# Designed miniproteins, single chains, continued (3), part 60

Each design is a single chain, and the fold is of that chain. pLDDT is the mean over its residues in the fold that is shown.

## One batch from the design tools (miniprotein)

Design m10189
Fold by ESMFold2-Fast:
Structure m10189 (fold): chain A 117 residues (1-117)
Amino acid sequence: MEYYEKGKEYWLKEDYEKAAEYYEKAIEEDPENAKAYFNLGLVYEAMGKLEEALEYYEKAAELFEKQGDLKGAGDAYLRAGHIYEILDKLEEAEEYYKKAAELYEKAGDKEGAELAK
């Protein structure tokens, strides 16, 4: 089983510390693994480590865009926007939601675009 799959297993068990460890190992094996960065963001968000979650979501968005995964990039920007909203940084949240909406529209994901409003 790959480290990424082990990370998902521990995430489902709500063992966030081990989930983070395995996703970090997945990134060490494949630094272009956008999904591992995105899931590490989810783990840090669940742990209340919002600054770390933001960093990982931003990196995931960059890699998803580079790979042409516009939906993945939109999801990452949507999550980052939500964290800015939690931090009461509403201007930054709006900018990230707009980026997510644009990416969803380009991907043909009408539902994702509406969600980012």
Scores: mean pLDDT 85

Design m10190
Fold by ESMFold2-Fast:
Structure m10190 (fold): chain A 60 residues (1-60)
Amino acid sequence: ALGLYRAVKDFTATGPSQLSFRKGDVLEVLKVYPDGMLLARNLKTGETGLVGSNLVEQIE
């Protein structure tokens, strides 16, 4: 993993590649893309998907 991040707000996926999460969820970042997208796993739900870097803050 590239690090642990925390969701700064709730987000519901609107497309099949996106990750849903709630504010305060801890996300394990697996990949960082040049466009500012992250591939992450939500440690609470076990789901994996794309998340915007503006929606999370690094904690580890």
Scores: mean pLDDT 82

Design m10191
Fold by ESMFold2-Fast:
Structure m10191 (fold): chain A 61 residues (1-61)
Amino acid sequence: SELERIKQEIARLLAEALRDPSVSTEARVEIEELYREAMESKDVEEARRLLEEVKRILEES
């Protein structure tokens, strides 16, 4: 489903951030919180917003 696809993408980005030494501790914590929120989500639009937020954090880091 679209929701599962978005959750997989967020999980991939979290794994990438955890392997990247240039990503700050603060950014990692924020992404982990967004990941947990996304895993609990049942709404595609909510999950999309969380994915966009993760991408924004990574782009700004």
Scores: mean pLDDT 85

Design m10192
Fold by ESMFold2-Fast:
Structure m10192 (fold): chain A 64 residues (1-64)
Amino acid sequence: SKSPIEILEERIKKNPNDAEAWLGLGALYARRGELDKAKEYFQKAIENGDERLKKLAQAMLDAL
C-alpha cells in the first residue's frame, strides 16, 4: 500500500491545483519536523485554496 505522502504527491502530479493535497503534505512534513518543506507546501495551499482552506493553511503556517 502507498504511504500518505505518496498518495498526496500522486494527487499533485495529476492536479497541481489540489490545495487539499498541498495542505496535507504541509501538515505531514510539519509533523516530521521538516519545517522548510511544510512552509513551502502551506504557501502552495494558500495560493490554490478557497477562503476556508487559505485560513486553515495560514493558521498552520503561523503555528510553525
Scores: mean pLDDT 87

Design m10193
Fold by ESMFold2-Fast:
Structure m10193 (fold): chain A 91 residues (1-91)
Amino acid sequence: MEKVPELIKRLMESKDPEERVRAAEELGRLGHPEAVGPLIKLVMDPSADPEVRVAAVKALARIGHPEAVPALQKALTDKDPEVREAAKGAL
């Protein structure tokens, strides 16, 4: 059961964008509500790598938690076109 906290740590703290993307994808697959807050934080962080923000948007869409809707709506206005496109697909 401790896998979700470990994935959240990798998502938030890893220096490797690819590792962060994989953590977001796995969190989306697992669908645990405790991942929603950290994923929202990344979607709303303009300093996070665009690939990581795309992965976070897709993970939130896959989890389907109502708490994520405002973050997904904000992602529609993200500076990166791929993040905006992912958000359109998520809503």
Scores: mean pLDDT 83

Design m10194
Fold by ESMFold2-Fast:
Structure m10194 (fold): chain A 74 residues (1-74)
Amino acid sequence: SRAEEVRRRLLEHIKAAQASIDAGDLDATRAHLDEAWRLYQELVRLGIPPEELEELAAQFMEVVRRYTAALQAA
């Protein structure tokens, strides 16, 4: 389904952002977070269950927090 495709791509970008920040590549981290945000908005529009959206949002926001901290430390 469309929702399954979008969810899979969102998780791939979250994983890639986590890997990029661990490698110190903040430009790549930003790019993956921007893509993940657009995919998350599409999942909201598709009406995915709130509990699944909350889990995905928590994963996304954790990487955003790490990215923000890394920017402030630079």
Scores: mean pLDDT 88

Design m10195
Fold by ESMFold2-Fast:
Order: C-alpha cells, then structure tokens, then sequence
Structure m10195 (fold): chain A 72 residues (1-72)
C-alpha cells in the first residue's frame, strides 16, 4: 500500500538523521541498502514519486558514509 511505503521511507529518513548524528557508518550502509530496496518496491507498485524519494535517501546515506569515512 502507498501509506505503508510512505511510512517506511519516513522511518528510514529518521534513522538516517540519527545515524549521521552518531557517525554510525554501518547503519548508514544498512539504510542505503534498505532505501534501494524500497525504491525498487515503490517503482514496481507504480509509485515513481516514492521510488525517487527512496533513491534520494540511498544517495544521501551513501554520501554521508563516504564523508564520515574520509574524516577517519
């Protein structure tokens, strides 16, 4: 359902903010992978707007991970 996908994306957005604040590289990697899967599911369900939002989440998580890795 669309509402379920929206809630999953919102949950991942919250987890992303927390992982960035905590510098949790492992969690950022997990979030990126889950966001990619959500994007695929949203696209298959006919919700390209949600798929794009999830893809952006995955890119943000991957970018945050790379920034944190360079600071170590």
Amino acid sequence: AMETLEKEIERLQKELREAVENGDIDKLNEISQRAVELSRKAREAGHPDLAERAEQLAKTANTAKKVLEKRK
Scores: mean pLDDT 82

Design m10196
Fold by ESMFold2-Fast:
Formats: structure tokens, C-alpha cells, sequence
Structure m10196 (fold): chain A 73 residues (1-73)
């Protein structure tokens, strides 16, 4: 799916230390996964957003996305 491709690219960006790219790709993945009706991929995208914000030191934003990921699981 398109959402899975976006999530794979987001994970690569995270591993490369490109947190802004990971955020951009994960936000797109949320939109696509919601259109696909795939709650699992929505939760995965939220988890990547949380990790990217955490690695940027934006703890409050990381906590917001983590809560959304847990709700979607």
C-alpha cells in the first residue's frame, strides 16, 4: 500500500537522523492509512511521529503522538 511505502521511507529517515523528513513522511502516512481504513498503519505512523519528536527533544509533542498511537492500537 501507499501508506506502507511512506512508513518504510519514514523509518529510513529516522535511522539516518533526518527527523524532519521522518515527520513529513509519517504525517502523509497517517492521511493515506486513514483513507485506506488501516488502523494498524495509522498507529505505526503515530509511533514514528512520537519517536521523531522524542529524538528532536520535543518531549511534549512526542507524548501527544504516543498517546494517539496507544489509542489507535
Amino acid sequence: SEAEKLLNEAVKALKAGDYDRAIELSQKAVEVAEKEGNKRLVAQAYSILAEAYRRKGETEKADEWLKKALEAS
Scores: mean pLDDT 87

Design m10197
Fold by ESMFold2-Fast:
Structure m10197 (fold): chain A 120 residues (1-120)
Amino acid sequence: MIEITESGGGTFAEGGSVTLTHKITGDLSNVISVGWWRQAPGKGQKWVASITRSGKTSYAEDVKGRFTISYDWAKKTLTLTMTNLRKEDTAVYYGVVVTLGSNGIGPAFIEGAGTEVTVV
């Protein structure tokens, strides 16, 4: 079973920076990509950023140029570096692992418990 342990959340100043880290454990042989999703108060979950096993990165339009995703496959550590924080970045941030799914039928999504980021 894949497990995600998060760290780095808290309360941060507008215009500041934070680094969120998720350590991913378990069998990662079928992992296609890892990424970050967020849920702001009173809103649904939104995709933030992803990185594939080949190192290809993708970002949501509102975070491009401010956020950087990285994954160390040897250390199984997913990192999100957030710069120039805005009040709208206030959300619970979730590490997400995407696998091939059962028998290749479609991707399965494995989500961490979330870490809270508050921008004041």
Scores: mean pLDDT 78

Design m10198
Fold by ESMFold2-Fast:
Structure m10198 (fold): chain A 61 residues (1-61)
Amino acid sequence: SMEDVIEAIIKGLKADTKTPEDAKELAERVKKIIRDNPKLSEEEKEKIEKAIEEYVKEVEE
C-alpha cells in the first residue's frame, strides 16, 4: 500500500541520518527520485513528498 511505501522511506531516512542537516539533505535527494519516477502518479508523489517534509519538520523540532 502507499502507507507501506511511505513507512519504508521514513524508516530509511531515520536509519541513515543522525542530525537534522543530514535528514534534510537525504530527504531532498529522495524527493528528487520520487519526482522523477514515471511509475508514480502525481497524487502518489505529493503524498510521499508531504510525508518526507513532515518527517524533516519533526527532526528539526
Scores: mean pLDDT 80

Design m10199
Fold by ESMFold2-Fast:
Structure m10199 (fold): chain A 64 residues (1-64)
Amino acid sequence: ELSVIEYAALSLTAAGALFDVRVRPDDEAARAAARAVIAEMRATGDPKFIARADEMEAELAALE
């Protein structure tokens, strides 16, 4: 069970990682950071974060 602060922190981290990949799609460090955030969201077991992880994974794939 995540606190409101943990939810906000993970959501902001996810948004930042996705922004970096959109700005620098060929940057392997940005892609690795985005994949790490996707894995962290899935690891929470929260349905909202799992849905967000699925959305981010689809966006990351579309940039390739």
Scores: mean pLDDT 79

Design m10200
Fold by ESMFold2-Fast:
Structure m10200 (fold): chain A 65 residues (1-65)
Amino acid sequence: PLKLTSAMIEAIGIAIDAGISVKTEMIDGEPVLVITVETKEQLEAAKKAEEILKSFGMKLKIIEK
């Protein structure tokens, strides 16, 4: 199923609730979520969001600071 927009909104909500900065960038015509994490807890939340979005064919890039 598609539902990509709702999945993106839910994943972004999870990241924001964990205090993670989220941006959406277009790379080669495909939307990619760029997530910046500073703690292990934020990294775990980002990985959960990645798992959800990956099931819908969405790409994520996680940056650890």
Scores: mean pLDDT 71

Design m10201
Fold by ESMFold2-Fast:
Structure m10201 (fold): chain A 76 residues (1-76)
Amino acid sequence: SLREEIERLEKALNTLEKMVEQGRIDKETALEFLDILEDRVEKLREQAIQLNDKESVERAESLLERLKELKEKVEE
């Protein structure tokens, strides 16, 4: 379940990155989706820490880094 949720968030981020790259989403909408994804990833990271699931923690932290990079790119 936790792994499935991480996979869904990875797919959602991949889609958002593509939409931003193609100019198919406006800045305000992209930032709103990024905030929603960030909240979800942070919650999953906390759950993974509680479960001592190091793989899921590392995957969540990687997603947070990617979200930060995309947010900086969008805010330009």
Scores: mean pLDDT 86

Design m10202
Fold by ESMFold2-Fast:
Structure m10202 (fold): chain A 89 residues (1-89)
Amino acid sequence: GMKEAEEYLERLLKELREFTKKIVEELKKKGKEEEAKKAELEGEIGEGLMLIEYGVMKVAKASPEEIIERLERLKEETKKRLEEMLKEA
C-alpha cells in the first residue's frame, strides 16, 4: 500500500546518501575537492527531486507501484551522474 511506498522512499534515500558519500570520499582521495563538493550537491539535488516527486505523485493519487518505479529511476539517474563525475575526475 502507500505505507510500503513511503518505506521504499526512506530506503532509497538512505541508499543514495551512502552512495553519494562513497563518491565524495573517493573524489577527496584523488585531491578533487571542488568535484567532491559538486558531487555532494548532485546527491542533495537527487534527494530533493525524489521527495518532490513522492509528494506530487501522492497528491495525484498515483499507485504505490508507480511511485516506487519513479523513485527508483530518479535514484539510478542520480547515481549515474555521480559515477560519471568520479570517472571524469
Scores: mean pLDDT 88

Design m10203
Fold by ESMFold2-Fast:
Structure m10203 (fold): chain A 59 residues (1-59)
Amino acid sequence: SDELEKRIESLSDEELEKLKEEVEEMKEKILKGEKLSEEELEEFQEKGAALVKKGLVKG
């Protein structure tokens, strides 16, 4: 979490957009009822929380 937050803070605009797209794709999969692994869901929550903190994604 701390390492991921630091990574996100150091990302370029292009890398941030890519991360945002990854989170949006995982959101769509969840909304469609697609089963994510427990590890994937945890990673999604961590990335999503960090992006929300940066104001890039709505919580």
Scores: mean pLDDT 70

Design m10204
Fold by ESMFold2-Fast:
Structure m10204 (fold): chain A 95 residues (1-95)
Amino acid sequence: MKEEALKKIDEAIDYLMKAASLASFDEQVEITLLAMEAYLAKKALNQGKFDEAKELIESVIKRAEELLKRSTNPEVQAYLKKAIEKLKEAYEILK
């Protein structure tokens, strides 16, 4: 369970970094901050802080969904959608 959730968070971070590489300068900063928060969720999970990890994952999902609504680049949108999907999968594993 924990190892599977960590793998989903890693996949989400990879998608966020791909989105950042294609994004405008302003969006790149926001997406990079999302990737950093996802990394903090991974660290919390490795420390056994499941509630903190869940809160961080939920926060990243909400912020990524808001960014997705504002994004006009289809490739950035595609990677953000994949990242959100992986984070939601991680959240479900941690129930």
Scores: mean pLDDT 88

Design m10205
Fold by ESMFold2-Fast:
Structure m10205 (fold): chain A 67 residues (1-67)
Amino acid sequence: MEELKKAVEDAKKAYRQAELEASRLIGKGEYYREQGDVEKADEYIKRGQTLLDEARKAYEEAVEKLK
């Protein structure tokens, strides 16, 4: 049980870090959109969204294992 609680804590920390990183990537995407580079904007935004989705899934799975 202690290992499962640690996994939840680790996943939560990773999710928080992914949220910060995704924010930075989305910011870069907005910058490129303002410069007219829609392709680069979409790439950065998608990368940020993928990081959030993966970290969220890991956190949800860790929480589920506690039940």
Scores: mean pLDDT 81

Design m10206
Fold by ESMFold2-Fast:
Parts: C-alpha cells; sequence; structure tokens
Structure m10206 (fold): chain A 88 residues (1-88)
C-alpha cells in the first residue's frame, strides 16, 4: 500500500479505505441515487479490487510500477468523480 500511497500523494490509510470501498461497492448501486454504477466507476473499482487481491496474495513488492500507477490513477479518478458529484 505504501507504493500506491506515494504515487497517489495520499496516506496508506486513505489507499486502504479506497480499496475496501471498492470491494464493498463493485457490482452495486450508487449510494444516493440508487442507479447502477457507471462503467467508468466500475472499472476504477475493479482495478482497486484486483490490486488489493494481488497485494494480499503476493505482497506489494509483486506490483509493477505500471500496476502501482494504474491503482493510483483509479483513486484519483474516483476522488475527482466524487468531488464533481458534490459540486453538481
Amino acid sequence: LSRIAEAAGLSVATVQSFIESARNSLGGVEPISGKPLSEELQRWYQILVETGEKIEEEGEAALSPEEVEEAAEAIRNIRAWALARARA
């Protein structure tokens, strides 16, 4: 988690929270509207779930730099989505 936290500019606790949220939300509905998750939001959640599973199975050292950046980008995109929704 520390490598993803560094790449995303976030704390380890924040990265862990995003991975747990992704696990709980994947295949679900948007919490406020009850609408199905958008394909983009499902894709970002899927990246975080797969990254979390790989860390649990193989450890964080098994992640490539590309996988670390993909997970960091997924977190940035989820945060941007949430911020845009709050402002709309």
Scores: mean pLDDT 73

Design m10207
Fold by ESMFold2-Fast:
Formats: sequence, C-alpha cells, structure tokens
Structure m10207 (fold): chain A 89 residues (1-89)
Amino acid sequence: MEEWAKKQLESIRKSLEKVAPITKEDEELIKEAEERLKKLIEETEKELEETKDKEKQKEIERKTVSRMTAELLRLIGGLEDLLLERKKK
C-alpha cells in the first residue's frame, strides 16, 4: 500500500510538471497528502492486526483503498485550484 500510494503521488506530480512548474504551495499540498495517506495506511495496518475475520479484513482493505483514492482526488483538486489561481495573475 505505501509503495502504491507513493507511485500515485509521483504520477500526480509528474502530470502537474507537464502543465506548469511545481510551486512551493504545490509541494506543501503534496506533502500534506503524503502525510494523510501514511496515517491512513498505519491505521489500516493496526485495524488488520486486530481483526481475525478474513472477510472483515477484505472489507477493511477495500474501505482503505476508497479512502486513499478520495485523498488523492482531493490533492488533484487542490493542485488544480492553485494552477487556475496562477493563470489569473
């Protein structure tokens, strides 16, 4: 999961770099998203460790992927907002 999240963040960063130079504000948003994703992974690992039911473990994993996807979409939206604000100047 950590490796997957890292690859998604790198992909988003590279996509933004193709459109505009990465700003300090962009880097701060990416860092905040990375920290939130790391926390979600740590909470999920703890919940999986405490859960003995295999079906419940699969549900936890699905829920985590959904939450991580939502955080990545939030990051993309934030980066797009910053890019649009730059175009107004």
Scores: mean pLDDT 79

Design m10208
Fold by ESMFold2-Fast:
Structure m10208 (fold): chain A 75 residues (1-75)
Amino acid sequence: KLGELLDQVEALLSPEQYQALLERLREIAEDTSLSPEERKKRIEQALIEAGVPPELAREFAKEFVRKLEELRKGP
């Protein structure tokens, strides 16, 4: 439930911090040179640096990468 995790992250951050985080997540998602494992690590680290608790950051990174890989596997 990626949307619920996004809502939790937004609630923990200021609007400015949240916007900066979304920009970083977009850059990581668009980087086609990253493996799923590398992408997961980059997303988790970006969330932790933004002030998201490590447990929530790990859950979010896992769900986000899973969703991206589902989309990559075709229609």
Scores: mean pLDDT 79

Design m10209
Fold by ESMFold2-Fast:
Structure m10209 (fold): chain A 62 residues (1-62)
Amino acid sequence: SPVERAREAIERAKKAKTPQEAKDALNEFGRYAALLASENRVDEARELGKQAKELAKKFGFS
C-alpha cells in the first residue's frame, strides 16, 4: 500500500549513511505522500510528513 511504501521510504532515510541517500529516500516518500493525499488519507500522510521534515532538517535539506 502507499502507506507501507511511504513508511519504508522514511525508514531508509533514517538509515541513510550519506545526505544523497537520505534525499533519494525522502523524494520517494514524497511520491507516495502525494498518492495518499489523492486517496483522502491525509492524517497518515501528515504524520509521516512530520518525520520526513525532521529527517530533512537533520541532513540539512530544509
Scores: mean pLDDT 78

Design m10210
Fold by ESMFold2-Fast:
Structure m10210 (fold): chain A 55 residues (1-55)
Amino acid sequence: MKKAVEAIREAVERAAEAGLDTLEGLVKSGLPKEGLELLDRMAAAGRAAAAELAR
């Protein structure tokens, strides 16, 4: 049942890509890159939660 996890991951990645254009402008304004790392950790946590649901 990894398909549900994959779909969630792809949806998060697509949302992140759409948000990255906005974040790129904010980074030029001095936004800490820690925000990008936080987004990656949130995506990983989402995938783990989806895996729990697939059990």
Scores: mean pLDDT 62

Design m10211
Fold by ESMFold2-Fast:
Structure m10211 (fold): chain A 66 residues (1-66)
Amino acid sequence: SLEEEAREHARKGVESFQAGNYLEAAEHFRKAAELYRKLGTPEAQRRADALDEFAKSLAKKAGLEE
């Protein structure tokens, strides 16, 4: 399901972050956010927004974004 795929990507994002792999973590969190948005519920949208925010933060740490 989309929810299971989103949770799997979020989990991989956390693992990559803990390993110091910020680019990989940002990519996983962005994918999780995309999948949560496809679910179309307010709860999923809230999760997607939080994941996108964290992904942007990690991309900045990797020197990829402002």
Scores: mean pLDDT 83

Design m10212
Fold by ESMFold2-Fast:
Structure m10212 (fold): chain A 59 residues (1-59)
Amino acid sequence: STGDEIAAAVARRDAIEELGLSEEEAERIAKMVRQGRYEEARRELHRLAREKGVPEERL
């Protein structure tokens, strides 16, 4: 849906700009959001952020 595509684009941008994820990692998250797999996207985002040492308060 258009909403899922917009949400995926926003999630991709924020993952790169706010959390410091790579473009490849951010695109994996965006793909999950685009497919409506929100819980999987959230878990993967948190996993990658933790690996990079991002504080949970920023998640």
Scores: mean pLDDT 79

Design m10213
Fold by ESMFold2-Fast:
Structure m10213 (fold): chain A 92 residues (1-92)
Amino acid sequence: SSSRKEAVKMMTAAVLLAALQFIDMVLKRGGISREQAIKEVKGILQQLVDVYKEIKNEKIKQKIIQQLQKVSDSITDPEMKKLLNQTIKQMT
């Protein structure tokens, strides 16, 4: 059903958002280089944009933007924050 497809896309977006938060945590702990963290974040953000474009439900779309904004607000690295904010702008 269309509703089930939308739920799967929402779950995929939630996993990608969690991955962004996890990379920020690992970077802060010195477990990953800044260069590798930025590369991983770019890949995750591209996947998030691709999933977002396929979502038809406006409430789900708005929730994804709100969660991505919340993730951006928690990130302190200026390059990562810039990438997230550029992605939010592309989605709005």
Scores: mean pLDDT 86

Design m10214
Fold by ESMFold2-Fast:
Structure m10214 (fold): chain A 55 residues (1-55)
Amino acid sequence: SVEELREEIERLRREIQRLWEELRKATGEEKAALQKKINELADRLHKLVEELAAA
């Protein structure tokens, strides 16, 4: 449903924000791993936003 889609978008936005805070504190290989995870979640967020726009 549209409501479930909005809830998942909100949750992903919050998770991405948390990962950005972790990225600020990270060094070395951990920094690269966090950046990749952020990119993956951002891509997922983009797809959900497209689904919401189509609903």
Scores: mean pLDDT 85

Design m10215
Fold by ESMFold2-Fast:
Structure m10215 (fold): chain A 60 residues (1-60)
Amino acid sequence: MEDAKRLEKLAREIRENRENREVLLEKAKELIEIDPERALDYLVYAGLSEEEAKEIVEEA
């Protein structure tokens, strides 16, 4: 599905920008817009810890 490819692209962009919290929040907001139920899982897939991913999703 098109959404799956978009989510995978966002996960890659998050991996490349892990040191930039501002970009992480922007990408997390996009993930939540596309798939709010899986946003946390995609952040973890991108290389964030579960606690870090949860914090980012809560701030987004």
Scores: mean pLDDT 75

Design m10216
Fold by ESMFold2-Fast:
Structure m10216 (fold): chain A 91 residues (1-91)
Amino acid sequence: MREERAREVAERAAAHARALTEALLKQGNEVAAEVLRRAAEALEAEGYLEAAELLREAARAAEEGDGEAAVRLAGEGAELAARAAVERGEA
């Protein structure tokens, strides 16, 4: 089922994005923000506009020192991108 696959891919993408964002925040808020901005630019180039906006919000939260919001927003953005990719047949 396409919905089952979308859920599995989205859950994995969100979990990986949260773990990666937490690891990057341990290196520094600016490091996390830079990586999240680059990820947002990549998603925007592929047409994942809503997911890209969530990653830009995550980058801003990281720069402002709100690590909890950065992790949450990065997970939400990754989940949205993964669902959209499955719907396009790209994942």
Scores: mean pLDDT 85

Design m10217
Fold by ESMFold2-Fast:
Formats: structure tokens, sequence, C-alpha cells
Structure m10217 (fold): chain A 77 residues (1-77)
């Protein structure tokens, strides 16, 4: 589950980056993947696997940082 969740976070991050770069179709894919990540985090918390849930949330935060940096780069142009 953890390895699958981390893979989904990376895929969601890549889709979000494509969306901010102008790929409007990537928005739907990013939203769908983000929903799956959220559901997996909720399941990990319910199972008591707080360590894995924390690791997934840290990956989500890092992905968000990468998206924010790309958006800032585009706004600076």
Amino acid sequence: MLEEALKLVEEATEAAIKYVQGDEEAKKKAEELEKKVRELVEELIKEGDLESAQEVLRAVAEGGRRVAEELARLEAK
C-alpha cells in the first residue's frame, strides 16, 4: 500500500505540473490521482499505520512544493 501510494503521489505531481504548464487535460488526471491518494491516506490512518500515512503526506507536501515552484517560474515570465 505505501509503495503504491507513493507512486500515485508522484504521478499526481507530474500531472499537476503538466496542467500548470498548459496541459488542460492533465487537470482531470491530477484531480483523479489526488483523490486516490487521499483515500489511501485515510485507509492507512484507519488501519493504524500512522508512519506510512505520514510518509505519504510528506511526499504530497514535496509534490505541492514542486508544483508551486513551477507555477512561480511561469508567473515570473
Scores: mean pLDDT 82

Design m10218
Fold by ESMFold2-Fast:
Structure m10218 (fold): chain A 84 residues (1-84)
Amino acid sequence: DKYLKQGIELLKQGKYEEAVKLLKKALEVDPLNVEARIYLILAYNKLGKEQEAGLVWLKTYLDLGLEKVQKMSVELVKLEKELE
C-alpha cells in the first residue's frame, strides 16, 4: 500500500501528525495490517496521544488476539530503538 510506505517515510522524518493521517488511510485499505498498526501506535506515542494509541492496541487484541499484540509490542520496541 502506497499510504503505508508514505506514512513510514513521514514518521522517519519526525512528521508524526502527517504520518498518522497516511497510516490511518493504510488501515482503511487493509484494516488488519499489523505493520500499519505498529507505526500508527508509534506515531501516537511520539505525539503524546496515549488514548488513541491505547485504542489501537485494544482493537488489535479484539481483531487479532493476544499473540499478535505480544508480537507487535516486541516489534514496536525494536522500531523505537532504531529511530534513536
Scores: mean pLDDT 85

Design m10219
Fold by ESMFold2-Fast:
Structure m10219 (fold): chain A 63 residues (1-63)
Amino acid sequence: SMEEKGQIIKQALKLAKELVKKGYSLEEAIKKAVEFAKKQGLTDEELASLRDSVRNSVGGKSQ
């Protein structure tokens, strides 16, 4: 369902953020988040959007 899809995306983003905080590279965090979401049934289009979201929210801000 759309609600389940939203929860998967939120969990994948949270996973990526936690991995970066633990010392993983942004690329590894994106890879792990995408692998998680793919196993949960997200489409290639949704996975591409997720990759962009992770890059923008976790790695896109140099501060």
Scores: mean pLDDT 79

Design m10220
Fold by ESMFold2-Fast:
Structure m10220 (fold): chain A 85 residues (1-85)
Amino acid sequence: MELVREAEERLRAGDHRGALELVVEAIKAGLELPRELVERAVRAFPDVELENPKEAAELLMKAAAKAGNYKGAMYMLSEVVDQEL
């Protein structure tokens, strides 16, 4: 789980964009993410400019739901819907 460790280290260093990019890669790789890391990524999402924000939002929504963070999943769902409107 090297991607998870590096993402946590980047969040600690204030590199929110780099951390979110690694979280997205970890989700795509099918890795299980710690609930706290997912919650921090969801909170950082609105302050980060990503190349594909819709894909990132969809992946974070699924990860948040899987971790039992339904409030975070609902928030990310609204971001996905806004990208389709």
Scores: mean pLDDT 75

Design m10221
Fold by ESMFold2-Fast:
Structure m10221 (fold): chain A 67 residues (1-67)
Amino acid sequence: SVEEEARQLIEKAREAIKRGDIEEAEQLLKKAEDLVGQLANEGRYDTAAALVKELQELREEIEKLKS
């Protein structure tokens, strides 16, 4: 499912962040963001909102590491 793929990409992004691979983490988050957009288009708003929050938290973590 689109939700399952989005969750898997988010987990891979977390592992990339732990390794310090910021470029890979950013690419994985961008792919997850596209899938979350698909969930919203399918009317799965609650799930999409929860995943958006998680994606924003990971984006903030990446920006802190780039400073």
Scores: mean pLDDT 86

Design m10222
Fold by ESMFold2-Fast:
Structure m10222 (fold): chain A 89 residues (1-89)
Amino acid sequence: EEEKKKLLEEGLEYFNEGVAYFLNKDYEKAVKYFEEALKKFEEALGPNSGAVAKVLRLLAEAYEKLGDEEKAKEYKEKAEEREEAAKKA
């Protein structure tokens, strides 16, 4: 329980920094911080959480801005899969 709270707090810190870089159009750094947030949220909440799905959608948007069409599609599909799994689980 204490470990889960710590992982959530760390994930939120990475997420907020990723958002700040995204808003400053530093998409390479935004991706890096969103990937760290994703790891923390997956450890805390499991892969089928709304927080994980939201980070995956932001990774897709950041990769679109970088022109990485394949990565953008991959993360968008992962977000949709996690959202569907969350509804059924």
Scores: mean pLDDT 83

Design m10223
Fold by ESMFold2-Fast:
Structure m10223 (fold): chain A 70 residues (1-70)
Amino acid sequence: MSKEEFLERTTEFVLELARREGLSVEDLRELAEEIRRLREELEREGGDPSVIEGGEIAAEAVERAARELE
């Protein structure tokens, strides 16, 4: 799976989850900020680059889902 394919599929999943669970745009934006913060912490601590990249993709997917809910 390519990075873009992973991003698209994750965005669709997050959007479906948000709609089913009644998550607001604000809830998703807060989640994206938490993911980005954890990614930055892992990067500073010398974490696994693949995990750090996964965090960036996840945060972007959540942000895209938040925009779709508006």
Scores: mean pLDDT 80

Design m10224
Fold by ESMFold2-Fast:
Structure m10224 (fold): chain A 60 residues (1-60)
Amino acid sequence: MGLLVKAIEDYTAKKPDELDLKKGEILEILEVVDEDYVLVKSLKTGKEGLVPKVYLEPLN
């Protein structure tokens, strides 16, 4: 399993390649795309997409 992160706030996808986030959701980082965005997989839904890094906190 890759690095696990938690969504710190709700986020609504603004582009087709982005993923909606719910506060408290656990996601796996698949790839760091740039300074602002990561590719994640939702452990709840299995969906993959880009999200802004500022909405995520790392888990141990």
Scores: mean pLDDT 82

Design m10225
Fold by ESMFold2-Fast:
Parts: structure tokens; C-alpha cells; sequence
Structure m10225 (fold): chain A 99 residues (1-99)
């Protein structure tokens, strides 16, 4: 039906938008890590300790984004195989975005 087609397209758009947003966030965090690492040799020991703590936090954020991107890929594959409903896929997308 036209309603089912609309719901499918809205789900695909949600997936695409969320995937793109997460990929851009990951790219930004990777650049921040690179910038800190490039400055590290010129820092004093106290500044290095602070920079290392920031690097650890940024790497954790990348790990969380990587996990979300993996979950998104798995969810989309299950949906395409007909293993889950559009309603279940939409609910799980919201959970991934929130968590």
C-alpha cells in the first residue's frame, strides 16, 4: 500500500540520517585526537597528563559511536531480510540514537 511505502521510505531516511550523523561525529573526534597527538611532544608533563586524559575520553566516544554504527548495520540487514517488522526496526533505531 502507499502507507507501507511511505513508512519504508521514512525508516530508510531515519537510518541514513542517523548513520551519516554518527560517521561525521566519528570523523570530527578522530581529527581532534590527531590534533592533540600532534601537539603532545611539545607539552610539559602536567599538560601531557591532561592531554592523555582528553585522548582517553575521545577514544571512548569513538568506541561508543563505532558500536552504534555496527548495531545500525546489523539492524538494517535484519530489516532487509524481513527478520524484523518496520515498527520494531523504528523502535530499535530510536534506542540506538538515545543510547
Amino acid sequence: SMKEEKERLELMKYYSDLSTKLALQRARLRQEIKDIENKMPSLDPAEQAKANAELEELRKKIEEIQAKLSELGDLYRKYLKGEISIEEAREKLREIEKG
Scores: mean pLDDT 89

